Designed miniproteins, single chains, continued (4). Designs and how they scored, part 39

Each design is a single chain, and the fold is of that chain. pLDDT is the mean over its residues in the fold that is shown.

## One batch from the design tools (miniprotein)

Design m13332
Fold by ESMFold2-Fast:
Structure m13332 (fold): chain A 100 residues (1-100)
Amino acid sequence: MLSKEELKKKVEEIAKLIKEMLGEKATPAQLEMLETITKNILEAIDKEDYEKAKEYLNKLDALAAWMISEQGLQDDPEVQKKMKEIVELSKEILENLEKK
C-alpha cells in the first residue's frame, strides 16, 4: 500500500502529464482549474478524507478529458499515450485510497 507522500507524488505526476499534454495550448483558466483541483486532492489526502480525495481525482480525470477535447488534441498519439498514463496512475491511486 502506498504512503500518503507516495499518493501525493502520483497526483502531482498526473497534473504534470496534463500540463505536458496541453503544452502551449493551455489557457490560464485551464491551468488555474488544474492547480485548484490538484490542491484539493492533496489537501484531502493530508486530512485522510479519502472519499473527498477520490471525488476530486475523478473530477481531475474528467477535467483532463474535457481540456483535451476543447483543444482538439484527442487524436494526437502523444496525447493518447499521456492519457493512458493518467488513467493507470489514477487507477493505482483509487485502489490505494479504497484500501485505507
Scores: mean pLDDT 83

Design m13333
Fold by ESMFold2-Fast:
Structure m13333 (fold): chain A 63 residues (1-63)
Amino acid sequence: METERVELPLDVLKAALERLVEQGRITPAMAEHLLALAEKNDGVITVSRETAELIREAVKELE
């Protein structure tokens, strides 16, 4: 099972996760869980490759 590390400023991660929830691609509960993990680990989370790709695409849309 492939996992990837995502390292982002908390504000950027929060915006990306909010975007994914708005698109129905992740649940609000999942977004809250991932944000809490990032907050505990100074902006670093380890997620599935698929989830990491979703986050990167959402971040790209915010630029």
Scores: mean pLDDT 81

Design m13334
Fold by ESMFold2-Fast:
Structure m13334 (fold): chain A 93 residues (1-93)
Amino acid sequence: NEQVKKELLNKMHELSLLVVKIVSKSDILEAIGLQLRVIGMQLDPPSDQELIDLAQELIDLAKRSLTTSTDADMKQKLQGLIAQIQALIDQLK
């Protein structure tokens, strides 16, 4: 479903922009690398499995960032995006 893939890429892009603001200093290069990979997939459409795999990597990094963050508003935004991305992954299965 091309519409679901497009929506997933858009939500992944949103998550990648937020994660870079909240990651620990040790994870910042990983966050930037994942953000660039999402942009690459927006330019050159990936397979469903490649898209799901990158989405899962972003979720895993976001979850690690949530354990160290003290910003309640940012935690709520990240948790909402993680849930939306997970629902879109489940639609592609």
Scores: mean pLDDT 83

Design m13335
Fold by ESMFold2-Fast:
Structure m13335 (fold): chain A 76 residues (1-76)
Amino acid sequence: TPPPLGALGEVEVVHDPSVTPEQQRAAVDTLVEMARRSMDGEDVPAQTLSLPPDLAPDLTRRLSEVSAEVDRKKAE
């Protein structure tokens, strides 16, 4: 069951309707890098984001890649 809209929160760059698709993807890239550092054990503040459906697969794919990288490092 998908969560209610309020549960997703928002990121100012991605949520702003005046932002271009290129800028939205750049914001996703930044969020993924911050998430990677957080999963690698660095003190990075947690992010809450709301994404258009079109961007969700890209973010999910990149987060999965980062998770696999971290898991590989831990397994070593």
Scores: mean pLDDT 59

Design m13336
Fold by ESMFold2-Fast:
Structure m13336 (fold): chain A 66 residues (1-66)
Amino acid sequence: GAMLEEMLKDAARLLTIKKAKELFGELPESIEVTQVSENTLKAIAKTSKGTLTLEYSKEELLKLLS
């Protein structure tokens, strides 16, 4: 449902922000989360020091929410 899709996108966003902060030492200036397939979300975080691109399965994100 729409609520679950929003929760999965938020989980991907938050996890990517955390990883960008760990990798670059700063919060991203922008973050984009898109669904690239039925079971895959793609997150792109841009910082002044670089860009982080990560892909997540909906299954792994759902496991984190459980």
Scores: mean pLDDT 84

Design m13337
Fold by ESMFold2-Fast:
Formats: sequence, structure tokens, C-alpha cells
Structure m13337 (fold): chain A 73 residues (1-73)
Amino acid sequence: SMEEGIVEAAGRLAELGRVDQVGQLVRSLYLRAGRPDEADAAAQEARRAGEAGDVEKVKEIVRRALEAQREAA
């Protein structure tokens, strides 16, 4: 699915140390979901997980952000 493709891409970005791009992705997903109050906190959590090398945690955060966007539609 397109959602799993996004999750997989985010995992690869985290593995490459591109934690700012992972954070921006999560932020944009929450903004599109109409949840700006959660966007910055979720982006920071994703960056911290990426910096820790916790790729599975990054994927989990991205899946939750995609779920929030889907529920807003």
C-alpha cells in the first residue's frame, strides 16, 4: 500500500541518519490531519527515535501519523 511505502521510506531515512527529514514527514502528516498542536511533539519524538537508531519506533510513529491523517479524511 502507499502507507506501507511511506513507512518503509521513513525507516530507510532513519537508517541513513536523515532524522530531520523523518521529523518533517511526521510533522506534515499531523498538519494535514488538522492536528497542529501534536505535530511538533510527534516530529521531535520521531527525531529522537531516529537519533537513537530505533528504526522500529520511527516506523511506529509514522504509522500513527498516517492513521491520524486517514481518520481526519
Scores: mean pLDDT 86

Design m13338
Fold by ESMFold2-Fast:
Structure m13338 (fold): chain A 72 residues (1-72)
Amino acid sequence: SKVNLSDEDIKNIQDSLLSHGVSEEIAKETGKALKKLSEQQKPVSYVTKVVNAAINAKSLEELKEKLKKIFE
């Protein structure tokens, strides 16, 4: 299955991340990455990779490094 996330789906994921203590800047960057996954027609497993990167990142810089590896 390929990623097909609506803007509402992305917002729901961002809201879930915020409720888990993720910062607003990390949630915003995660939303951009999720939209890119849909545009690039990546496998659904990439959503899990991006969400796990957001949860485990200690800073925006660390998230960007994790996302770079996911999209390479």
Scores: mean pLDDT 85

Design m13339
Fold by ESMFold2-Fast:
Structure m13339 (fold): chain A 68 residues (1-68)
Amino acid sequence: MAEELQKKLEEELTKALAPLGAEVLSVEVRINEDGSLEIKVKVRVGSGDIAAVFEAIAAAVKKVKEEY
């Protein structure tokens, strides 16, 4: 489950951020024993619009949440 969520989030982030000049370096999703989620995302922004990058991240997360 966590691996599928991680893969889908990485795919959606990569598609959304590439046109903005941002690169996804890593996405890590972990489900703890108590059922809590730990999500770590590393993104490199070279010459992109930071506000647009944050909007793209929010849209990708929303899309993944609606599908899973």
Scores: mean pLDDT 74

Design m13340
Fold by ESMFold2-Fast:
Structure m13340 (fold): chain A 62 residues (1-62)
Amino acid sequence: SSKKQQEIRKLVRQYVAESIRSIGDELDALKKGDLEKVKEIQEQRKKTFEQLDKQLQEIKKS
């Protein structure tokens, strides 16, 4: 349906935006040699993508 297509496009935009932001933060932490912060950023990104994946599954089921 058109509603499903709109929801998928919005979700894809959220994936892209979050990836860009998170990778930028990770590169900044790497430049500083802050490996603990790199790990923290990677774990936060993982949790965000898990939430977005759940939203995608719900859209696919509807």
Scores: mean pLDDT 85

Design m13341
Fold by ESMFold2-Fast:
Structure m13341 (fold): chain A 100 residues (1-100)
Amino acid sequence: MTDEEKAAALRAFYEEHREAIERAKKASEEIAEREEERELAREDLTEREKGLRALRRVLEELRRRGKLEEARVLIEYYRALNSYFPEGEPVLALLEELEA
């Protein structure tokens, strides 16, 4: 699969699920901003580790608030976004762990 084909697949996924993805993003926006600020304050972690911890906390908080559909859509969106790049592997591992 070429990089152009990967980009086209990601665009197709976003276009097909655009309303659901945007709704899920808006539902988690305040939570994501707050959790990212907490992790960014930690000098002992890499930026990647901070991002992964913030994502985990956002998804757990959405589930705690009963926003299960928003959490599911966000998981599927980040899975699609990260499936085509080696750098996305830690994100995919986190999402798999949270769905197990």
Scores: mean pLDDT 69

Design m13342
Fold by ESMFold2-Fast:
Structure m13342 (fold): chain A 91 residues (1-91)
Amino acid sequence: SMEEEEKRRKILEKLYGISKIMAEAVEEGRVSLEELEEAGARLQEAVDNPEASLEEIYKIAKEVAEKLLPYLSEEQQKELEKLIKEIEEIV
């Protein structure tokens, strides 16, 4: 449905936000690209799979967020938690 397509688009925008936080953490020297290789690949799989359900994308986003949290500043942690909550509200 058009509603599900709009929800998917909005969720993908939130995944982009998570990717941005990940990139910022690496640039700040909080974590290496190697440490985030699996999390980054998992996030990319969610973006690239048109058959993934919204619930599956949400699950992947939570898995990636949990992996990221130990490396983030307090501000980045709050932004990430907000993005995950926004995805939950869309699903």
Scores: mean pLDDT 84

Design m13343
Fold by ESMFold2-Fast:
Structure m13343 (fold): chain A 64 residues (1-64)
Amino acid sequence: RPLPPDPEAVEAGRQALEKALKFAKEGNIVEAARYSTAAAILYVAAGEPDLAREGIRKVDEAVK
């Protein structure tokens, strides 16, 4: 990889994921999808695709 992971983008992704999980638990599927998508994009852009995958999995589990 040309650059190391971006910690600021990772933190932004984590905050978006927290909101996605909150909305998923509340049954707000539309907002959960919006924030989980934002978190995945931020994690991938930060060079952490594994965090993006794990975040999506956690939101899916919370919706079930």
Scores: mean pLDDT 78

Design m13344
Fold by ESMFold2-Fast:
Structure m13344 (fold): chain A 62 residues (1-62)
Amino acid sequence: GPITTREEAERRIREAREMARAGASIDEIADLLNVHRAIARMILAAPSLEEALRIYRDVLGE
């Protein structure tokens, strides 16, 4: 994805992590991120914010 997408992607991942801590379903998180449930699980399971960003940007950018 474009460079401007990185800041927005990071914001969305942080929001998704907060939603997960609050007990939101994987379906709600997948909807927020606009990705399939499997990708949402991978993003949440990532060991760091940088890894989560890499996964998310790869999906958004092809």
Scores: mean pLDDT 78

Design m13345
Fold by ESMFold2-Fast:
Structure m13345 (fold): chain A 68 residues (1-68)
Amino acid sequence: MPTLEEIKKMMEDLVKGELREEHKGLTSEELENLFIEKLQKEKKLKREEAEEIIRDELKPIVEEAVKE
């Protein structure tokens, strides 16, 4: 399984790169759902596992991504 540090770095890289243009106009909840889907696809995590990681570790990153 990926470590929390690996997941956090992946999320930060997505915000700064891949999702920088695509997240324009998205709400925090919509971005959170996109990150959950990305974690499920890329890291093969269960949805419950991805949701817990987003909620506990990545909420500040999701909220920062909404600011543009």
Scores: mean pLDDT 66

Design m13346
Fold by ESMFold2-Fast:
Structure m13346 (fold): chain A 100 residues (1-100)
Amino acid sequence: SPLIEELGRLMKELEQAIKNNDIEKAVEIVERIKELISKMPIPEEVREELLKRIDEIKEQLANAKTKEEMEKALKQLEDVLVEAYILYQEALDAQRAAAE
């Protein structure tokens, strides 16, 4: 999926921004990830919850004072993306079953 490939690239860019202590770039990358999640064909209620969690992680990252706090925000975002990926695959499987 082009969407999953783009998410993977953004996560690598985010890891690099955190390694470089580039908070401004890290926050911009999280916003781009949020935009991709907002386009996922998953149930609206679940999508809204994931987007709220991403906003909270973005705020944590923007206010991070230590590398450990930045890495914690990254780990929390990785957990959200794993959940989003599972839901996205379930939605694609449901669409394929309905189309056949």
Scores: mean pLDDT 84

Design m13347
Fold by ESMFold2-Fast:
Structure m13347 (fold): chain A 73 residues (1-73)
Amino acid sequence: MKLSENQQRLLAGSSLGVVQISAYIYKKYEPEKVLEKLEKMEKRIMKNFERLDVDKDIQDEVKQAIEELKAEL
């Protein structure tokens, strides 16, 4: 059964929150590995979103937000 729009937005927001907190922690404690760790998290999040049939527009918004975060590293 497809997730509701509200459930998809909650999942997207929660996923981005985890990525942002992880980026902060890795930048502080393991700066040489932060990009690699964020790329691995992005791949896992995108795979889970595809498996859960999350709307493509929401997937693209989350992917763009993570790419922008990586570019600011």
Scores: mean pLDDT 83

Design m13348
Fold by ESMFold2-Fast:
Structure m13348 (fold): chain A 100 residues (1-100)
Amino acid sequence: MPKVTISPANLTVPAGGSATVTATVEGEGDSKYRVTLWIAEAGKEDEWTFVGSAVVDVGESATFTITNLEAGKTYIVRAVAKDLETGEVGEEASATITVT
């Protein structure tokens, strides 16, 4: 099962700023993985919004920049990796963005 890690796990951005997160895929072999990133307001993780996706090799990272974050809110970002050969979707990783 592919595993993804998001870095940084916690970040604070000013109102009107952007947040940049990096997703890295852990796995075995030489398979390609599609990393997909989603965002939701903290406490509303039933309302996920698509941010982006990238295809990476094992041990490689994809960088995502998130804009249009509202002042005074906290967001959870979620990443999932899909093995493009098997179609298996691994466990999610999460990071927290606080907008001040």
Scores: mean pLDDT 79

Design m13349
Fold by ESMFold2-Fast:
Structure m13349 (fold): chain A 89 residues (1-89)
Amino acid sequence: SFDDFLEALSRLYRLIANNASLEEIKEALEELLRAAEALVASSDDPEQLRILLDELETVLASLKQNHGEELKDLIERLEALIARIREKL
């Protein structure tokens, strides 16, 4: 659900802000991606999809700057999801 996505997003941002371990950030990102992928598959709401796109692009920029090499596979998965959202809009 959108609420599940927002909760996962909040958790990821909190972990990044607190300089949490790479393992904790990776787990939170995987949870965020699962919630976002489920939402993209089930939602045709353009307003929700635009919010999702904007938030995921912000996450992508942050991860590339700080964890580009360590999280490469998850970053590629996030980029693929962003592309799917853009195609749906």
Scores: mean pLDDT 84

Design m13350
Fold by ESMFold2-Fast:
Structure m13350 (fold): chain A 59 residues (1-59)
Amino acid sequence: SAAEREALARRVLAAVAELNRAGEAPVLSYRRIGERVGISPATARRLLEGVRSGELPQP
């Protein structure tokens, strides 16, 4: 559902912020994001691309 995709997108964005604060991600790693959120790297990539394309709302 759209609500589930938005919730996952928020969790992905939170994980990106955490990795950036920790200095773990000079380049965004979909694998590391996926591990933190509990989703596949491919799903993490699709959610981030959806946010950037405007398909998913930015928080």
Scores: mean pLDDT 72

Design m13351
Fold by ESMFold2-Fast:
Structure m13351 (fold): chain A 62 residues (1-62)
Amino acid sequence: MSRAEEVLREVYARSPHFDPGHLGSAIQTVLSKYGVEISKEEAVKLSELSLDEQLETIEKLL
């Protein structure tokens, strides 16, 4: 329903969780499609949060 949910759905569709840095890169790439630019360092920090915290943080970035 929110754009944050759409972002996370695309992230997990692109990157199951094959390696430790891949999810962060997927988050950064998908957010860039929505006009939000963040560093890979910030994206990795996002990937380490709970799903609830990830949704809240992404919603604030959008």
Scores: mean pLDDT 74

Design m13352
Fold by ESMFold2-Fast:
Structure m13352 (fold): chain A 82 residues (1-82)
Amino acid sequence: MNSVEEQVEAFRELLSSVPGVSEEEVEEIVKAFRKGLEELVAKGEYESARLGALFEVQYVGKKHNVSQEQLQALQAKMLEVL
């Protein structure tokens, strides 16, 4: 499993690739994701951490009208780093 820092940086890169997402929005989402991931990892809840990351990608993609094909590609990339 990749470190929390590696997962957070990969998540930041994926969110930054979503059209229409501002740097400020990416940073707010990443900050919340990091805190949640650290808490879940401390509890050994790795599957919950993984699912949370996928839900965030889906939420941001839907908000910014990302295509279904692009959303699937982003989720697949996220799964590779979890």
Scores: mean pLDDT 72

Design m13353
Fold by ESMFold2-Fast:
Structure m13353 (fold): chain A 96 residues (1-96)
Amino acid sequence: SELEEAERAALEAIELAIERLEAGEPVDAAIEAAAAYVEGRFGEEYGQGLRDALLAVLEYTELARRNLPKSAPVPALDPAEAAEILRRALEEALKE
């Protein structure tokens, strides 16, 4: 189904983002590359959805790591820390 194909593409896009972050690219650039990968195959709505999901995962995980409330301003994300967060999210998604 299109949803299953889009989900597979999203997982591939997350791996692309991780590779770019591990190479030292800024978080925004890595997320944009992932969103563009999905957008090119499935359209802007899927690309935007992935961008929003990745930002939410990164932002809320960082706030939780620093014991900050969800209403706090999000600290700047280091590419290496962002890569680790996304790697763990990808491993969890691939578990089942």
Scores: mean pLDDT 79

Design m13354
Fold by ESMFold2-Fast:
Structure m13354 (fold): chain A 72 residues (1-72)
Amino acid sequence: KELTAEEVADGLIKFFKQLPSLSQEQVARLVARELKEAGLTSREDVEKVARKVAEALGLDVEELVRLVEEHL
């Protein structure tokens, strides 16, 4: 079963909005984990998912992308 980058991003956004306040580092670790499980580890997929999550949570897009890549 193959999840799209958009489906992963939407699921993560819904999940994060139900949690208590998380640090950007904690968000990045969880995003990296879900991307690995979905097999979405290309730079393009990472940027797409991290950008959508960052915009939805009010985080720095570039910083979240870098942190997610660090934890892949």
Scores: mean pLDDT 82

Design m13355
Fold by ESMFold2-Fast:
Structure m13355 (fold): chain A 100 residues (1-100)
Amino acid sequence: SSASLQRAIRGEEGLIAALETFSREERLVLLGIYAQELRELADQFPAELRPLVARALELAEETIRAIRAGAPDEVIDGLVRELVRTLRELRRALEALLAS
């Protein structure tokens, strides 16, 4: 539904902004919630977006594992940059669907 797509866009915008400012501990909590919500909503995304949704989920889970493993900030920041890039692509794709 359009309401679900609008909620997804707002969620992606909020997550991108938060990932730039949040601490390691705040990122861990945020990404855990996001990964759970994304799994629950995955089947509600259009089929053409599901590979991008799967990639965002994989990156979120990889970032969570890196944080839990005590990886260096450089490694975590690299994963966050890739996640943010994927989220921006997903947001643009969702916006295009709402504009159509």
Scores: mean pLDDT 79

Design m13356
Fold by ESMFold2-Fast:
Structure m13356 (fold): chain A 91 residues (1-91)
Amino acid sequence: SDLEALRLVAEELARAAAEVPGVTAVEASVDPQTGTIRLRVTTESGEIEVEVPDPADIRVSGGSPELRAAIRAAIAAAMGPALLRATEQVA
């Protein structure tokens, strides 16, 4: 199902975000109505929110500009592999 594929993508993106220095925890969720992936990223200096309504549209808010850029870059780099893996597991 599309939701199962999106959940697999969300889990992979959460794993990538967790590798960013200063990140202490990541929670992933998928909106079943819109298909939007949301990550709640906990850092030593506060929370950062990630919203991915489309694989090409990664929205990051909160924290410092530098930390937002690092999290966006990690998620963008993981997006292609995550989509391929989800396609293989759900097909």
Scores: mean pLDDT 83

Design m13357
Fold by ESMFold2-Fast:
Structure m13357 (fold): chain A 85 residues (1-85)
Amino acid sequence: MVKLTIDLTAAPDVSLEDFEAAVRAVADALRAAGGTDVRVDPRSPRTATITAYFDSREKAEAGAAAATAIAASHGVAATVRIEAA
């Protein structure tokens, strides 16, 4: 099992509604990639951390790639960390 952590930061011109939509879309992408125990931790109105668990590093990397692309499409920066769990 591996743990995926994604830190999301909205650009200054991204609305709170658009940021919330981006966070939901990222969480849904992680679930679609096989992520379990997907958890969203809001840090501020413009930052959030999402964590998910995957059976394999390959699935976590695929989930991270999809989630990062979705975040970027919403003007949201994503930083990714994958670690053993």
Scores: mean pLDDT 86

Design m13358
Fold by ESMFold2-Fast:
Structure m13358 (fold): chain A 77 residues (1-77)
Amino acid sequence: SMKKKIEEMKKEQQKLEEIMKKNMEEMDRQIKELEREGRLDDAERLRMLKDGVEAVVQGVLNLINKKIQQLQEKLAS
């Protein structure tokens, strides 16, 4: 049913958000460690990687959210 599809998509959205949060926190920890050690070039490379990964994951989350909204609108009509 459409309701089950919406519930499944919401669970996937939550799971992806939790994975992203944990990965971002770990990358932030590593960046700070590199900065503390004076490894500024390595820290900058990791920041660039983090920004790229975050942008891709946020893009996917936005697509999931739009699809959930579309399905909810169809269910409500």
Scores: mean pLDDT 86

Design m13359
Fold by ESMFold2-Fast:
Order: structure tokens, then sequence, then C-alpha cells
Structure m13359 (fold): chain A 95 residues (1-95)
């Protein structure tokens, strides 16, 4: 029921640390790997699904700052992450 998206190659390379090995996935899956990367690098505390705070994560000095072209990233359930990733992901047509 979710559209498949393709992450840019630089984002794919960064997220491989989290076990992200596919070019094509759902935006929620890519967002989950970004959250895991941020947690592994001490930028946020790990949170249970659906319990993210409405907060802004500082990306300064991270590879994500360069790849995504932003200094900060909003934390929220799905919608803000989806809107953010719409700028960095290419929608893949599904049957």
Amino acid sequence: PLSLVRANPELQAILRETGFTREVATGITVGGHVMEWLARHGRIAPAPPGRYHDAVVDLSGTPLQKTLGVDSLPLSNGAAWQAFFDKNLTVVENP
C-alpha cells in the first residue's frame, strides 16, 4: 500500500551502516534507517515505533548534512519524514 522510492547513492552508502542494502524500499523503511543511523551516532535516543518527539535533530558535521543538504532534520511520526524524503527520494512506479 506504500509507494516504493529510490534513495540517492550517497544516502544509500551512509545507511549501509544500519543494514540498508536496497536501492528501492518504502519511504518509511528509509526513514527508519536514517533514525537508526542517528541513534548509532549519538544524535537521538532510540524510540519505540510511533513515539517520536516533535524535535529537531542537529545534523552539523555528519555525512547526512552533506547528502541531504540540510543542517537539521525534524523528528515526527511519518508525515514530516515523508515530506523530507520526498525531496531526496525518487518515486518508483508500481503495478
Scores: mean pLDDT 66

Design m13360
Fold by ESMFold2-Fast:
Structure m13360 (fold): chain A 97 residues (1-97)
Amino acid sequence: MEIKPSSLELKAEPIGPKKVKLTIKTGPRGEFTFSGKKSFEVEIFVDGKKVATVETDENGNAEAEIELPEPGKHKITAVLLSDGLPVAAASVEVEVP
């Protein structure tokens, strides 16, 4: 069986008005080597709306900068896909000026 990532870490940092930097890590702390795939697809949702799709590197890491629709508190959700199916998700709440 192919080893599928079953864990996802999401960090969101406000970096300006209506802008956040996302840091995404799959598996335990970047030292876990996934067999089979070079990269995985991660869908990014803001308040339940899909805003971006990013690909992880060979170590399961990704970074993205996203613009939010308005200032204030927003829920950001990252969904990790394997073969087009969701296998892990993480959510954080962030507040932007």
Scores: mean pLDDT 70

Design m13361
Fold by ESMFold2-Fast:
Structure m13361 (fold): chain A 82 residues (1-82)
Amino acid sequence: MKELVEEGRKFAETLPGAAREAVLNAIELVEKAESPHELVLILTAGQILASAATLEGVSPEVAREAAKKIAELAEEAEKLLE
């Protein structure tokens, strides 16, 4: 998990504005998550937030990559919790 969180932070550094913030916020929540149920909520919120980043001038492709990374982080963290 810690290695995946670190990789996610490095990926976030390559993203502009709202997409970077979405990934960084999701990473913080994933790192603090104590149950698979909490991860599902984080994943859902992260997908919505990353999609909304297009409204702040982030390209659809960048927003899609951010959403995908949030999903990947939550899925891997869920496996580590159980």
Scores: mean pLDDT 67

Design m13362
Fold by ESMFold2-Fast:
Structure m13362 (fold): chain A 94 residues (1-94)
Amino acid sequence: SELEKLAEELRRLAEEAAAHRDDAAVLRQVMGRVREIVERLHELGALSEEEYEGLMAALDTAERLLDEQRDGRGAVTYLLLVVEEMIRAIERKL
């Protein structure tokens, strides 16, 4: 299913972020793709409005940590929390 493919992509993106904590370009690319998947999960009805808003806010925090504070490790920590919540949302629909 599309949800199973998105969950697998999210696991891969989490591994890529964890492997590249000091690579801002890679982390920005991962964040961009995770943001697209949040939008898609919302479109598919896998996220409530509150879950959608919370995940987008957490991604904004991760982006701020990376861009304003140059804290790649902090950014990855928030990104991994976002990915875990998205995977849980998918699992509730499977």
Scores: mean pLDDT 88

Design m13363
Fold by ESMFold2-Fast:
Structure m13363 (fold): chain A 65 residues (1-65)
Amino acid sequence: LTAEQEATAERLVAELRAEHPELSDELVEIARQVALASLAAGLAPEEALARAREVVEAALAAGEG
């Protein structure tokens, strides 16, 4: 992973935390890994954010957070 991809993933994670301030450190780390994996696969930041958001929202709906 490049420093630029890592910085982008941190920005996306910060956006998710602003949307869901109740996120656990575990869910934040899962979101970061999903974002990093998506960026490493060549996906756009918007798609990486969408995938991380989907995982976070599914976990919160299941009572995890």
Scores: mean pLDDT 81

Design m13364
Fold by ESMFold2-Fast:
Structure m13364 (fold): chain A 104 residues (1-104)
Amino acid sequence: SAPLSEEELAEVREVLEKEPEVLGESFPSRSEVERKMQLLEIRALLELQEGAPLEDIIEKVIEELKKLGVEVTGIEVNPETGEVYIRAVDPANKEYKIAIGRLP
């Protein structure tokens, strides 16, 4: 995946600063879970580009996924590309791969 431009990074940073509030007492809808996962992917990419340690990013993403009621099933690294993914399953048994970034 191509790195974000400086302008796109500024927009992403602004979106992350306006992070959506923790969803209330009702179970989050699938579309809300998917939207939050997209925001987590964007956050992970931004933090990795800013030089945050990968393990800290993984820990934060896992914590946010648990708040959404999503079970983390593993961490996957693509040996050819270096891309790192967190694998997760929602309560409806839908599988997700959340892109955290790429190892150098």
Scores: mean pLDDT 64

Design m13365
Fold by ESMFold2-Fast:
Structure m13365 (fold): chain A 80 residues (1-80)
Amino acid sequence: SMEEMRRRFREQFPKLSPKERLLADGIAFSDLSLRELGERFGISQAAISRLIKYLGARNKEELQELVRDDAFDALVRAVE
């Protein structure tokens, strides 16, 4: 369910290194394919797919929603 995916994302996303966070943001906020992202970041498509699944998403589009929601929540929290 979406609820379970959001829970996993909230648990796993804070555990990412700064470099992994940049990759997750690149996946979420770019129109690049997984192949193009792999070329740009110097990693395999399999590694990108693994990160997407690790964060609770089934595909790039679901990860985009999860990362955007988290980024918006973080922005709201930062301005308090």
Scores: mean pLDDT 77

Design m13366
Fold by ESMFold2-Fast:
Structure m13366 (fold): chain A 100 residues (1-100)
Amino acid sequence: SSAEQLRQQIDQLQNQLATLQTELDALRPQVTTPLGRRILESAEDTISYTQDLLAEAREAIDQGKLDEATRLLTLAQFHLISAGGEILVVKRRIEAEKAA
């Protein structure tokens, strides 16, 4: 069913978020600059917001609002990409600081 496909998509996005959270947690003790800390905080906030979107999408599916669930999942995918980009910026900053 369409609802089952959307639930599978939620599970996939939750797994991707868990991977990003693990990467974020590994980077946290390595960040020493104010800018690096702000980017980590931004990434953490984006991950939390994306988790909320996935919870709303699950509720929308349960209510039969499949178009709303699809909209929320599209938004969640966008924010997941954004969080991944922020984590990559932090990784590159740590590497640059180690080279200096």
Scores: mean pLDDT 88

